# Designs tried in a protein design run: designed miniproteins, single chains, continued (5). Part 62

Each design is a single chain, and the fold is of that chain. pLDDT is the mean over its residues in the fold that is shown.

## One batch from the design tools (miniprotein)

Design m18142
Fold by ESMFold2-Fast:
Formats: sequence, C-alpha cells, structure tokens
Structure m18142 (fold): chain A 74 residues (1-74)
Amino acid sequence: SAAEAARAAVEAAVARNGGTLTADEASLLVAGLLAEGLITPEQAQKAGALLRESGKETFSRDELLAILEKAGIL
C-alpha cells in the first residue's frame, strides 16, 4: 500500500542518516513521496506545514511517522 511504502521510506531514510533527519532531509523525503505518487499534493502540503510549525531542526523516526499520520498519509 502507499502507507506501507511511505513508512518504509521513512525507516530507510532515518537508517541512512544515523537515526534522525534534519528538517531539510524530512522535507526532501515528503517531496520524494509526492514525486513517486505515494501521497497527494494536499497531504504533501500538510506534512510540510507540520514540519515547519514544529520549529524542530531534527526529527526521529517516531516524530516523522506522527507527522505523516497527522497529514493523513498513514
């Protein structure tokens, strides 16, 4: 499913980056999900807004999954 693919993408990105993503890396991950057709433009916009509104510079796996759930992706 698209949700399973999105979850796998988060886990793979976090593993490649030593356990966390920067805000820029998290934004690129969301852009990648949109480019692959796994999420809608509305979901991508909401996820991007939640990343910016968090004020955080780094995100753990669980924090990114929570953002994707709030955006309606998971």
Scores: mean pLDDT 85

Design m18143
Fold by ESMFold2-Fast:
Structure m18143 (fold): chain A 87 residues (1-87)
Amino acid sequence: MVPTPEELAAIRKLSDAERLAAFERLAAAYVEAVRRGEPEEVIEAMEKALLDLFVWHLDTSSDAALHARMRALLEEVGRVHREGLAA
């Protein structure tokens, strides 16, 4: 399910740990969407939501470990997308 602007705004009000947990859930939902063969438009919208949340987190948090973890999840998301499109 693609996050709404209201859901993204709610995530931005969370603590760093809660935002990471929300980001991890969104990344897992993305992997499931690719596995289910959701339309490309849905996959792209989910990637945009993940990127928008990551960029906002970089602007508001100085926790390098959280930034590294979120970046690793985005790299995994991009890998899964490329592999899913190849199948």
Scores: mean pLDDT 73

Design m18144
Fold by ESMFold2-Fast:
Structure m18144 (fold): chain A 111 residues (1-111)
Amino acid sequence: LVQQILEALRRLLDEAPLSPEERRKLLEALRLIEEGKYEEAIKLAQELVENSKNPAARFLALLIIYLAYLLQGKYEEAEEVLEQLRKTSPGIPMTESLLELNSLLTKLELS
């Protein structure tokens, strides 16, 4: 399940309208998650949420933060991020793909 989620995120990063710097930071955050460095991944993704004007970059960064909290068993914090995600995504063309990813993340939470 975790590997399926990571692969889905990598595909979304490849397809998303991101600058090279935004894509680099998001890929770095995913690598930190793969290494079990969840808090470092959250800090890096949070910098992008705060500084990027690109809604796709901000939304993908929030997804990475959400995944990092779920993998730590911090379900309350994960739920707060999920609420932010629901408010941040109006007009993103890849919403259907992101909803599929959210379904996989929900299965991880319930497992």
Scores: mean pLDDT 76

Design m18145
Fold by ESMFold2-Fast:
Parts: structure tokens; sequence; C-alpha cells
Structure m18145 (fold): chain A 74 residues (1-74)
């Protein structure tokens, strides 16, 4: 379901954010890593037959996480 996919993506984002904090990543490095995560995740979901609605929801979720993390690291 969409909710299950969004929960999985959210868990992966939280794990990546923890890694970036532990590495002392800059805001620029964090943005680059999240951009690459978004690219790979959207490609993976498209290959699995994800709807445009699900892809848009994932992009929105990553955008929110990116904005919050970049502000925190600044």
Amino acid sequence: SMDEVLAEVNAELLALEKELRAQGASPEEARARLTEFTRRKLAELRAQGASDELLAAVETLVRIHTAELVEELA
C-alpha cells in the first residue's frame, strides 16, 4: 500500500539522516546525498510500477526531510 511504502521511505530517510549527522556532513553534502537518495528511490519505485501519486508523495516527503536537516546542519 502507499502508506507502507511511505513508512519504508521515511525509515530509510531517518537512517540516512543519522548517518549524515554521525559523519559531520555539511548542509551541501546532506543536500547532495538526499538528492541521490531521491533519484535512486524514485527509479526503484517506478520499476516496481508505483503510481504518479505515490511518486509525488515520496518526493514531498524527501523535500520536507531535506529542508529540516539542511536547516539543522546550517
Scores: mean pLDDT 89

Design m18146
Fold by ESMFold2-Fast:
Structure m18146 (fold): chain A 91 residues (1-91)
Amino acid sequence: MEQLTLSDEENVADLKAAIERLEKAIERGEMTQEELNQVLGLILRAYATSTNPKIKEAARKLLQASEAISNGDFETARKLLEEAKKLVDEV
């Protein structure tokens, strides 16, 4: 089992924070532009700094989930969030 770097531990924490914020946005049925910008910052940092393929794939799915929420497609967003959660849990 490969030990996570400190950077990848931070990236996992950032993706978990992004997941929680996106789940709360789906529960409310809305997401503010400020919340979207904060979530995108967490996701893009994890994607840019990680070399772990599961972290990068989770980040990609969360970017797609964020777009789905922005389009009002909460069903697709929920599916993408569950897929991202599985990838993060496997790290």
Scores: mean pLDDT 83

Design m18147
Fold by ESMFold2-Fast:
Structure m18147 (fold): chain A 100 residues (1-100)
Amino acid sequence: MLSKLVEREIERVLDLIKQLMSPEAYEEVKKIIEEFKKKATELLNKKDRFGLMRAFSEASEKILKIAEKELTPEQIDQLRHELVRLALVLMFEFDLKEKE
């Protein structure tokens, strides 16, 4: 299970998408995030840092591809910032779990 910090950053990304994009795009992004959450949990348990980074990169690319259809360049930059924050929190959680 992902930490409350990671869940909070995921909610921040989803709230931004919900505010800026269509309901259909929001549901598509939500599905990508739910699949990522499952994969990230497995990779954290395996202590697979490169796998986690790759999974996040693949999910982010899919989300940004959907976003490019509806968002302005400035809104896409805002979404990229939120995704970078999520990545940093994920790596922080990985480092904490690796030391245990």
Scores: mean pLDDT 84

Design m18148
Fold by ESMFold2-Fast:
Structure m18148 (fold): chain A 84 residues (1-84)
Amino acid sequence: PLDKESEEAVKKALEKLIEKGLLTEEQKKELLAKLREAGSFSLATIKKALEELGLPKEVIDEFLKLYLEEDTKLGVEALKKAVE
């Protein structure tokens, strides 16, 4: 099964790109479909999927930054809930 934490981090990073006007809701759906078909939310798979969508390098770099920030936040939140 796909890692739900990584999928949630991807979704949150995509939401932030939409809020910044750098991504459309339709591109978000297409990216999530590509990642599910690949069966992986690894950084390499995510980067390749973004490149295949034809997103400019600046948008890809911003997504990777946001994804790492959200993945870290979800990891910390999950750890906090596990120790409560």
Scores: mean pLDDT 74

Design m18149
Fold by ESMFold2-Fast:
Structure m18149 (fold): chain A 86 residues (1-86)
Amino acid sequence: KIKELEEKIKQLEKRLAEDPNDAEAKVELARAYAELGEVLREQGKYDEAIEYYNKALALLEEVLGPAHPEVFDVAVKLLSAVVEKV
C-alpha cells in the first residue's frame, strides 16, 4: 500500500516538474498525499501524517480554493491527527 502511494507520488511530482501549472496533477498529488497521511495516522505516525495532510491542503487550496468540500475533509483529518498526537 505505502510503496504504491510513494511510486504514484513520485510520478506525479515528475509530471509537475515538467508542467508546474498542471492542475489535474496537483489535485491527484494532493489526494495521494492525503491517502498517505491517513495510512501514516493509522500507524500512529502522527508527525508524518500531519506533514502530508498539510502538503495535500496546500495543493487543494491552490487549485480548488479554501471553501471546497474536499479541502474541508482533509482539514478535518489534519485536526484529528493533531488531537491524537497531543
Scores: mean pLDDT 81

Design m18150
Fold by ESMFold2-Fast:
Formats: structure tokens, C-alpha cells, sequence
Structure m18150 (fold): chain A 81 residues (1-81)
């Protein structure tokens, strides 16, 4: 559920704030990015939108668009190696 994803996101963000190891921080940032994308995808589906991008554009949510773009960039960089 969205609430379970939000609870996991909060936990991961707290762990990131306590972590100084660069490799662990990178893993946490990737996990956080995955949870952010998943939350937005669930919200878009519930709201009847084809994608999170369409939902955020329709709502004129610039902060949400910036958040999604950053999360997707982190995931793309992780996938590239």
C-alpha cells in the first residue's frame, strides 16, 4: 500500500542521514528513488492518469515533477553502472 511505501521511505531517509559510508549512501539513495517512483506510480493509477508525469503536469505540481525527475535520474545512473 502507499502508506507502507511512505513508512519505508521515511525509514530509508533516516538511515541515509545517519550513514557516512559512500557505498551504503549510494545504495540507500537508489532504494529511496525506487520508493519515490513507486509512490507516484500508485498515486497516478488511483487518480486515473496514464503516468505520474501526466498527473503532476495536470496538477501543475512543479516540486513533484522535480522530485520525480531526480528519482528517475538516480535510477538511470544506477542502471548504467
Amino acid sequence: SEMELIDELVRLERELRRTSDPATRKQLEVEIARKVVEIYEQRAKKAGFASPYEMLKAKENEAGLATLDRAEQILAEAAAG
Scores: mean pLDDT 87

Design m18151
Fold by ESMFold2-Fast:
Structure m18151 (fold): chain A 88 residues (1-88)
Amino acid sequence: SMAERLERVRERARELLRRALRAELSGDEELAREVEAEVERKRAEIDRLLEEGREEEARALYEAWTAEQGEAYKAGLTAEEVLARLEA
């Protein structure tokens, strides 16, 4: 179902944010590149949906993909605080 797909997208986005923050804090350039590659693939998927006129699906995927990062930004959390929250 779409709900199950969106939940998987949220879970994967949380994991990628965790990996991105670990890469930043540890200076792991290879991990950072792997994260960047997956982010670019997701952006391309969303862009494709928009080009196909599937705006509602694209919006739902974008919101699911960015939910945790957006909440962290609004809360003014540091990278270390976001990582601690994601690993709790």
Scores: mean pLDDT 80

Design m18152
Fold by ESMFold2-Fast:
Parts: C-alpha cells; sequence; structure tokens
Structure m18152 (fold): chain A 79 residues (1-79)
C-alpha cells in the first residue's frame, strides 16, 4: 500500500491479536507481549525507510496503542 513498508503489517497484526486477546482474557502476559511487539515495530519504523508523513502517522498510532496497553496493564495490576 502507498507510503507504508509492507514488512510492518505482519508484526502489527500479531500485536493486534495479542492485544485483543489480552483485553478479552484480562491476561497481563499477553498485554505485555503486545506492548513489546508494538515497541519493536516502533523502533523498526524509526530505523526504516517509511516516508513522511506516513512515518509520523504510524508512530502516533503506535504511541496511542502503547498508552492503551499500559493503561490496561495498570488497571489489572491495581486489582
Amino acid sequence: SEGIEEGLYKPLKEAEELFEEGVREKDIEKLREARELYEEVRERILQGKVPEPERTKLLKKIDELLEKIDEAIRELEEE
């Protein structure tokens, strides 16, 4: 697709699946695994040849997802 490195889609899909399952099951371990995958994708975007403005848009999206995951983990840890 336009402006996006195709190699990012597989790890993003895996992270999405782990996040969805972790939320559904209230599984902190799966949420942490999703977080690590999103962090790895973020690093890959920073080091890769993703063109601007797609790079900035993807980084913002991933940062928002990371915040949601961190919030979900925090809520589960408080209980």
Scores: mean pLDDT 79

Design m18153
Fold by ESMFold2-Fast:
Structure m18153 (fold): chain A 71 residues (1-71)
Amino acid sequence: MAEFARRVEAAVAEARPLAEAGADVREVLIRALEQVSEDPVLARLKELAENDLPPAERRARLAEIDAEYAA
């Protein structure tokens, strides 16, 4: 549950320095999500990562998923 969401957040944190080094954060996120777990939530997270959403909206949707699994 919340553990999965925290792993996703950790993957995002790792992606920041990689993006700064020239890697695309979205691509790194998709690959990290593939490795974290096989979960229905993973499909939603991949769809979110594949979309070219504004950072604020992307963060809000991730927070929604995290809140669902934190409860």
Scores: mean pLDDT 62

Design m18154
Fold by ESMFold2-Fast:
Structure m18154 (fold): chain A 105 residues (1-105)
Amino acid sequence: SAARAAAEAAFEAMRAKKEEEITVEEVREALAAARAAAEARLREEGRLTPELREAIEAYAEALLKWVEGAPLEEVLELLRKALDAVKAEEEVKEQILANVKKKYE
């Protein structure tokens, strides 16, 4: 999914840094860049729908809320919205949400 690709790209960029601390502003900028890249790619492929755009936005919001230390429930709500928008299979959706819960601990 485009939203997942954007999120993975943002996390990979952060993981590649050798810095112990990353500011919320840096994460926000990385997520904005990843979102723009995902939207541009989908637009060029003729596949950008309003639903996919909403999914990309919701996923980026979920990651930002996670980094800001928002409650787990807010992060999960935004992730569910993104996964529903891309019509993810229920099994895949449950697996992703379970992994996020595990990482939040």
Scores: mean pLDDT 66

Design m18155
Fold by ESMFold2-Fast:
Structure m18155 (fold): chain A 66 residues (1-66)
Amino acid sequence: GLTFSADDTPGQRFLKVANHLGLSPFRLSPEQRRELLALAGIRASEATVESTDITEFLRGLERAEV
């Protein structure tokens, strides 16, 4: 099953969910990002979800609620 560490950042948690589902984090639509964030228990801003590149998205997740 999918397991999160207490030391995981929100970005790392998101990547674990994507990897667990066999999805490329670099090819996700904003809607898919929202679904994965919900599965990871992360509440991110809409601006973060709509980020154009994966690095910007992951940096935005560092400010997200878990």
Scores: mean pLDDT 78

Design m18156
Fold by ESMFold2-Fast:
Structure m18156 (fold): chain A 103 residues (1-103)
Amino acid sequence: SELEQQLRRLEELIKEVEEKIKQGTATSKDAKRLAEQARDVLLLALHSDDPQQLQRAIELGERAIELAEKVIKKTGSKDLEVEITLGVSRLLLGVLKLILKKL
């Protein structure tokens, strides 16, 4: 499944960026990577009817958004594209949570 592959990539990226934050090496590029990968995972999850996949996409998407926001705050980055991507990802999270409630 493309969704399962992208979920694994997002989980690996979260771990990578968490380590970079710990080492003080996280940059605005890491926030952008998290925002884009979260968006892509959440978009793919819209086509899933598997409650376990939806729950995992919601969980990892939320973690990625929170981590991206933490990096932005720490770096003082002002990237409109990243802000828009995070906004889209939050909207997708809301939609997926509504879908999951119906399953």
Scores: mean pLDDT 88

Design m18157
Fold by ESMFold2-Fast:
Parts: sequence; C-alpha cells; structure tokens
Structure m18157 (fold): chain A 59 residues (1-59)
Amino acid sequence: MAEEKKRAERARKLFDKMMSGNLEDRIDASREYLDELPLTPEQKAARKARFDEAIAELK
C-alpha cells in the first residue's frame, strides 16, 4: 500500500506536468516518465528516439 501510493503519486505528478500548458514542462515530464518505466535500456532508447521525432514535429 505505502509503496503503491508513492508510485501513484509519482505517476500523478508526471501526468499533471504532461497535461500542463507549458510545452517545456510537458517535454521534461515525458522524458522523466520514460526513464521511470520498467523497461530495458534498449527499449527506453527506442522510445526516446520516437519521442524526439514527435518533438521535432512540434517545431
């Protein structure tokens, strides 16, 4: 329960940042979210590459 609550609060904070109006905060929160995922470094790198492509489309 306590550990689950801590993880839920972390996820909520990242979600709130991702939904904020500030593009910079949304980008930072999305990268933090990718780092927090229980994925292998290779899977995280692949997701970050896709994320960077999506960010490039916003410019």
Scores: mean pLDDT 69

Design m18158
Fold by ESMFold2-Fast:
Structure m18158 (fold): chain A 80 residues (1-80)
Amino acid sequence: SKVDEIEKELDGLFKTVKEKALEASKTKSLEEIFKDLEEYKKRLVEYIKSKLTPEDAEKLIKKIEERVEEIKAEVKKKYE
């Protein structure tokens, strides 16, 4: 389904986003990385809303929010 296709794309994108965020932790402040992740999240949510019905979008938006929070937690550990 369209939902399954987008979900697979999101899994790949979040792997790359996590790797980039962890690498950025070597040169950027925690605040800057969190701001970048929030902006990226907003763009992904807009993309999902443009591609899916509101009902289908809700499930993927929740997954996006959960993935961003997981990445933030891992990045924060690099500053502790």
Scores: mean pLDDT 84

Design m18159
Fold by ESMFold2-Fast:
Structure m18159 (fold): chain A 85 residues (1-85)
Amino acid sequence: ARWVVVAEAPTEEQAKELQEKMIKIAEEMGTVVSSHVEGPRASIVFEAETDEKAEETMRKIIELAEKLGATVVFSASLADVARAP
């Protein structure tokens, strides 16, 4: 399954740092499909081998965002919302 997380950081520099750290967490638990940062907003799309791994990855990302003073504004399973071409 594929998951998306979008977070807003206080600054663009913190958004860049959050993106890099989110990528590392997602790669540890599965595969990063895409990532993007625009202004104070960082987003990542990742794929995990199981729903349990995806939930664990999301918890780690949320904890990281909170530690950096960022807010997770959106998280969802792309398998239920969108399909790849």
Scores: mean pLDDT 76

Design m18160
Fold by ESMFold2-Fast:
Structure m18160 (fold): chain A 68 residues (1-68)
Amino acid sequence: SMAEIRAALDAAMESMTRELSALRRKKREGKVTPADLEREAAIRRLLAALSKQKTDEEKYELLKQFEG
């Protein structure tokens, strides 16, 4: 349902926001790794791509491709 798609998108956005916050903390503590930086770049690219989609259905398809 559309409500389930919206809930999944909201949960994914919250998860990505938490992950970016954890990465910012690692950077401040000098513990960041190259893999952490690649993950941050991937999340930021996904967020930019999601912002360009017009419907929640299109956003959900992009999210599933990123997770697969």
Scores: mean pLDDT 85

Design m18161
Fold by ESMFold2-Fast:
Structure m18161 (fold): chain A 114 residues (1-114)
Amino acid sequence: SLPELRFPTAEELLADDETFEKMIEEVREQARALGLSDETIEKIVEAIRVMRRVLRGELTPEQFRAELRKLGLSDEEADRIVAEVQAAPTLDEKVAALQSVIGRILAEEARRRA
């Protein structure tokens, strides 16, 4: 089974830098407690940082796609997530797409351990 990890809320992703970095450290501590590799923890943190930039309007769809590719998503997976985020009418629904990215990263970790 995949490790259980708490996902950040839209409010946490759009918080001030101090509050956001405290949440990132909490995520790192939870991921380490679950025995995730340093590589997987770094990818999860980067996914959260990328979604914060998307929610702030700092990334174009093309830039967001490129960042998802760097996190190890396929072209097809990246295109799907970009489309889901663009189609989502609310910030909470956009954050649900981020949960899918983290789920994919966790699935890859689990596959490497099998």
Scores: mean pLDDT 82

Design m18162
Fold by ESMFold2-Fast:
Structure m18162 (fold): chain A 67 residues (1-67)
Amino acid sequence: SMEAIEKAAEILKEETGLSYEAAKSLAEALSTGNLPVELAARLLERDSGVPFEKALRALEKAKKVLE
């Protein structure tokens, strides 16, 4: 749902420091079920400098909201 995506985006923004727009795009990608959390965490580390463990925890928390 859009509400779940918005909540997941807020979690990602708060936990990783991403902009809301970037966090929302990531939450939408996670909601498809086609983006593995570990891969998303590696991409955040590579492209945004977010520590892997921090990115992974934030993504797992966001994914739980999207379930």
Scores: mean pLDDT 85

Design m18163
Fold by ESMFold2-Fast:
Structure m18163 (fold): chain A 73 residues (1-73)
Amino acid sequence: MQQAQQHLQQAKQRLQQGDYEGALQHAQKALEEASKVSPGFPEALHVLGEAAEGLGDEELAEEAYRRAHEILS
């Protein structure tokens, strides 16, 4: 969980800087670490979606937001 939170914070920081590629990579790492403890990490999925939108990857963005919604429901 600590590693997942660390990567999530880095992903958010990269989003604020406009580094969508860096944000995407850190959000993916946060999800990988979180998957070892829980089935999902909605905060990291939202950041992944925002980063994907910034890169123009609409399919990845939609998938990330859908998965986040499913976990929160």
Scores: mean pLDDT 78

Design m18164
Fold by ESMFold2-Fast:
Structure m18164 (fold): chain A 105 residues (1-105)
Amino acid sequence: AEEEAKKRKSKLVRLEAELPNGGRVTVDAIVLKEKDGKLELEVVRARIEAPGTDGAVFEGGKLTVELENGIVKKATLEARQVGQAPPHFPDPRVTLEVTGAKATF
């Protein structure tokens, strides 16, 4: 993530989405591949805030975005939590599907 981010300084994008439960997700990612309205991105950093959660930060992983007429139709985030692992979850990964997301390129 760090080494690849340095190589692709000008291709950083931000995805922001509101979750159905009133939470929010913000992802900073580097575009790796674009094909047929689908974007594959490397996650630099993601923050997920949900009701009853003190916000979680994630680094590294994959973001897949589906575009329809330039609008984000679907986004899937798969990333590793940084800093705090729950005692019962030694490899805390999150897979999150969002709709109605805002993407800035």
Scores: mean pLDDT 64

Design m18165
Fold by ESMFold2-Fast:
Structure m18165 (fold): chain A 110 residues (1-110)
Amino acid sequence: RELERQAINKLTGAALNFIGAAVSASLGENGEREARLSLEGAKQSVKDAVELLKKIPEAEEIGKKVEEDTERLVKEGLERLDAGDREGAIEVALEAAKRVSEALSQVGSL
């Protein structure tokens, strides 16, 4: 219950960072550095949440899936930014936020 609350707080932080990455990428070249920092911050927040979720047996699979999904999406988002595909980076960041929101809903239902 306290672990669930802490995990929810970390996942909420990750979702906000993914939204922040999308917003920053939409601002053009000056937003690219901030978008990268937000993607990396979101990835770290997910990792922190997974460390908490693995202590809850019924939440371990939720944590594993969201970590795998967000690691893949962060890598893709960074590759799109490197290619100058800011629109693609926005789409990937929003998809990552969606995956985190799904994990939040599942943890909140425990």
Scores: mean pLDDT 88

Design m18166
Fold by ESMFold2-Fast:
Structure m18166 (fold): chain A 70 residues (1-70)
Amino acid sequence: AEKLVKEAAEAAKKEDYDKARALATEAYNAGNIAGALAVQGAIDEKLGYTEKAKDAYKKAEELGGKPIEL
């Protein structure tokens, strides 16, 4: 659900990455795969995992996901 993706993005903006990843996983399990991958990519980029972030963003865009900025 889109609500879980929004909550995950807000947690990531507060640098609560554990909560953000947990909420992204719940969004993935609820069928919002694109949104979950976008949040995971944004977190990985903030943590300096640039290659993981690029892979996640590419997969999210291929699934029609909207970009998420943190």
Scores: mean pLDDT 76

Design m18167
Fold by ESMFold2-Fast:
Structure m18167 (fold): chain A 96 residues (1-96)
Amino acid sequence: HMDPFVEELAKRVEAGDPLALRTLEVTARNLRKSGLPKRFAAELILRDAELYNVPPFIATLVALLYLGVPLDEAVERASKVKTMEEARKLIEEALK
């Protein structure tokens, strides 16, 4: 079961809510302060998203934001992702 706060946030992000998108951007920025290697963090985000049935769009968006992709570009790229396999391919490209 997802935390109810995370579930509600996910629905609002999918709807394109600017405040929800900003919340993810700030969260990803703060996670980068942990100093985890980019590849390890991106793989962990995608793995946990798949485990908890987080939509591929949101998983991709969070991973791109963690990698330092600007919000507008991250949303555009993530919006093209329909499956977790596509998410992994897009993130591998972003890690180059």
Scores: mean pLDDT 78

Design m18168
Fold by ESMFold2-Fast:
Structure m18168 (fold): chain A 62 residues (1-62)
Amino acid sequence: MIEKKYQEFVEAVTKHFLEQIELHSRDPSASAPPPKLPPELSQEQQEQANREAAERAREIVA
């Protein structure tokens, strides 16, 4: 189901942002590779997932 793919992608991007925040706290120049894009999601859904993941990661770390 698309909803499950979307949720899995949001979770993967959230983990990516959490790792980015942790890496940047130690080395501002460090960068983690982004998760691969699922073909089932539209570009609009991918952008929405990135926003949701970024906010979720911020909420967890803050």
Scores: mean pLDDT 74

Design m18169
Fold by ESMFold2-Fast:
Structure m18169 (fold): chain A 90 residues (1-90)
Amino acid sequence: MEKVIRLRKRLLELANRIKKEHPDAYTEARKAIAQTLADAGVATVEKDPADPERILVKFDEEKVDSLTDEQLDGLIAAVEKAANEAAKRA
């Protein structure tokens, strides 16, 4: 439980930062974050059938809580890198 709370807090801080610094890149950064989490196997990413532009991210809380501190820190770093690279491309 504590690791998923830490991850969610870091993701909210990152999303707020990108939205403030690179508002035009926010959607692309959000997609990059979602894909990085899915590639790590800690979340499922689905398109909203009512709105194809919306992305739904569902965390696998058991998988997140099973990560070591080093794995969690690595995941957070990978998500931040992906979001920053997406922001630079937009």
Scores: mean pLDDT 77

Design m18170
Fold by ESMFold2-Fast:
Structure m18170 (fold): chain A 68 residues (1-68)
Amino acid sequence: SKELKEKIRKLAELSGVSQSTVSKFLDKVEKLSNVPKEEAVDTLVERANGIPIKDEFEALKKKIEEEL
């Protein structure tokens, strides 16, 4: 959806990673936690609250990738 793409863009800006990286990360969260990516993105946006979360985002992404 357009709304999901907009939220992905905001997360990419806040985390300092690419939009494609955020999208792939959300796809993995959906597969591993069975949480819709729309809900996962909302949680991450709330957590960011305008503060760069690059290091925490990268650490979380790595943990999710390791659980594959």
Scores: mean pLDDT 68

Design m18171
Fold by ESMFold2-Fast:
Structure m18171 (fold): chain A 93 residues (1-93)
Amino acid sequence: SAAAAERQRKEEEELGIKTLEGAIERAKYVKELLEKGIDKDPMTNQPLEERLEILEKLKEDAKEALKLHEEDGSLSEEQVELIKKLIEEIEKI
């Protein structure tokens, strides 16, 4: 039914939003550690350089998602704003 399809779309959108919010918080966390002169994650003892490489790839993927959205309108307004915020937070690193 149309109602079931709308419910599924909303659940997928809510999951996507939470995923983007988590990515933004991770970017902020890495930035804070680097600004303090910390080069390793104190919780995992892993080099932040590896996390920076992951964030750079995520930024490029995010830019591609916005480009695809300009063609197909597949993202919600909230997802677009969060993707833009993710790109901005990574670019601040």
Scores: mean pLDDT 78

Design m18172
Fold by ESMFold2-Fast:
Structure m18172 (fold): chain A 60 residues (1-60)
Amino acid sequence: PSDEEIDEGIALIVGGVARLLARKGLVDEALALLERQAARLSGKAREVLEETAAEIRARA
């Protein structure tokens, strides 16, 4: 797989973990995880993490 495909896979896994943390009431930890990983990724992978953070903020 390309580096882009690997990064997108990481974004999906990280996004899933963040949603589970938010469901447990650990919203600040979920957002910190997403922010940290988004800083290390680019392109579509970063957009997925930024969208996930926006969804969590909107529901909190």
Scores: mean pLDDT 82

Design m18173
Fold by ESMFold2-Fast:
Structure m18173 (fold): chain A 79 residues (1-79)
Amino acid sequence: MKIDTSEYVRQLQSLGLSEDEAIQVVRGAANVARQRTPGVKSARVEGDTVTIEAESEEAEKAAAKTLREILDASIKSLQ
């Protein structure tokens, strides 16, 4: 499953983060989503995209939901 995170990166940069800092936030969120979701094999950050590989489509969807929730919370905490 591929998740477009370009909007999250833009929002983080608008809040004063550098591009590298915004990418680090996305990488952290992807790693946490992977760790919290059973059955996820990998979560890779490649440019503006997070690629989630899991044993099932349900696990991919759960990880994607967790990733978005973490990114939304990070943006809200910086506002």
Scores: mean pLDDT 84

Design m18174
Fold by ESMFold2-Fast:
Structure m18174 (fold): chain A 74 residues (1-74)
Amino acid sequence: TPEAEELLRRVRELRARVEQLAAEGRLSPRQAETLMGQLRLAEELVAEETPEGLRDARALIEQVERELARLEAA
């Protein structure tokens, strides 16, 4: 579905950002692992192909986006 494709694209973009910030030493290993774990869960929720899974995946993606914005500002 178009929504599932959008959410998976957002997960890939966020994963790349987490990897970049970790490589730059701007995220601790624990912070990177937590964010990557949330993104893995979001992918699993998208793979369920249910309205509930897509909604919950979007919420997790938005949570990761907010946390990355906070960490990048710190």
Scores: mean pLDDT 87

Design m18175
Fold by ESMFold2-Fast:
Structure m18175 (fold): chain A 63 residues (1-63)
Amino acid sequence: KKAGLEKGAQGLRELSKNLDKSSKLAFEHGKKTGSAEDFKAGKMAAAASKSLQAKADELEAKV
C-alpha cells in the first residue's frame, strides 16, 4: 500500500550504494596511482552518497 514511496526510497538507497562504492574505488585507485583527482572524486562521491541516504531516510520516515 506504500509501495511507491518504498520503491522510491529503495532507488535512492541503490544510487547511494553505487556512489559509496565509486568513492571507495576512487580512493583505492588514488592510493595506487597517486592521483589527487581520484581523491577529490572520492570525496565528492561520498558526500553525494550521504545526501541520497538522507533523502531515502526521509522517504522511509513518511512510509
Scores: mean pLDDT 78

Design m18176
Fold by ESMFold2-Fast:
Structure m18176 (fold): chain A 88 residues (1-88)
Amino acid sequence: EEKEQEAWLLKFLQEFQKIKTEIENLLKTYNFPQSVQDEVQKKIAALETQLLNSAGFTDWAEVKKLMEEILAELKALLDKLKSEAEKK
C-alpha cells in the first residue's frame, strides 16, 4: 500500500506541475496583463498552501480526495485561461 500511495503522489505531483507550467506559459505567450498574472499566481499559491495543509489528515483516502479536488481547481483555471486566450 505504501508503494501504491507513493506512486500515486508522484503521478499527482507530475500532473500538478505540468498544469502549473502550462498556465505560466499561456500567460506569457498571450501576453496577459500583469494584474491577471498576479491574480493567477496568487490562486496557484493558495492551492499549494491547501496541499501542504492536507498533511494534517490522518486518513489517506481524505488526503487523496482533497488533492484530487485541488487538481480539479487547477485544471478549471487552465481551461478558463485557454478560453480567454482564444478570445484575444
Scores: mean pLDDT 79

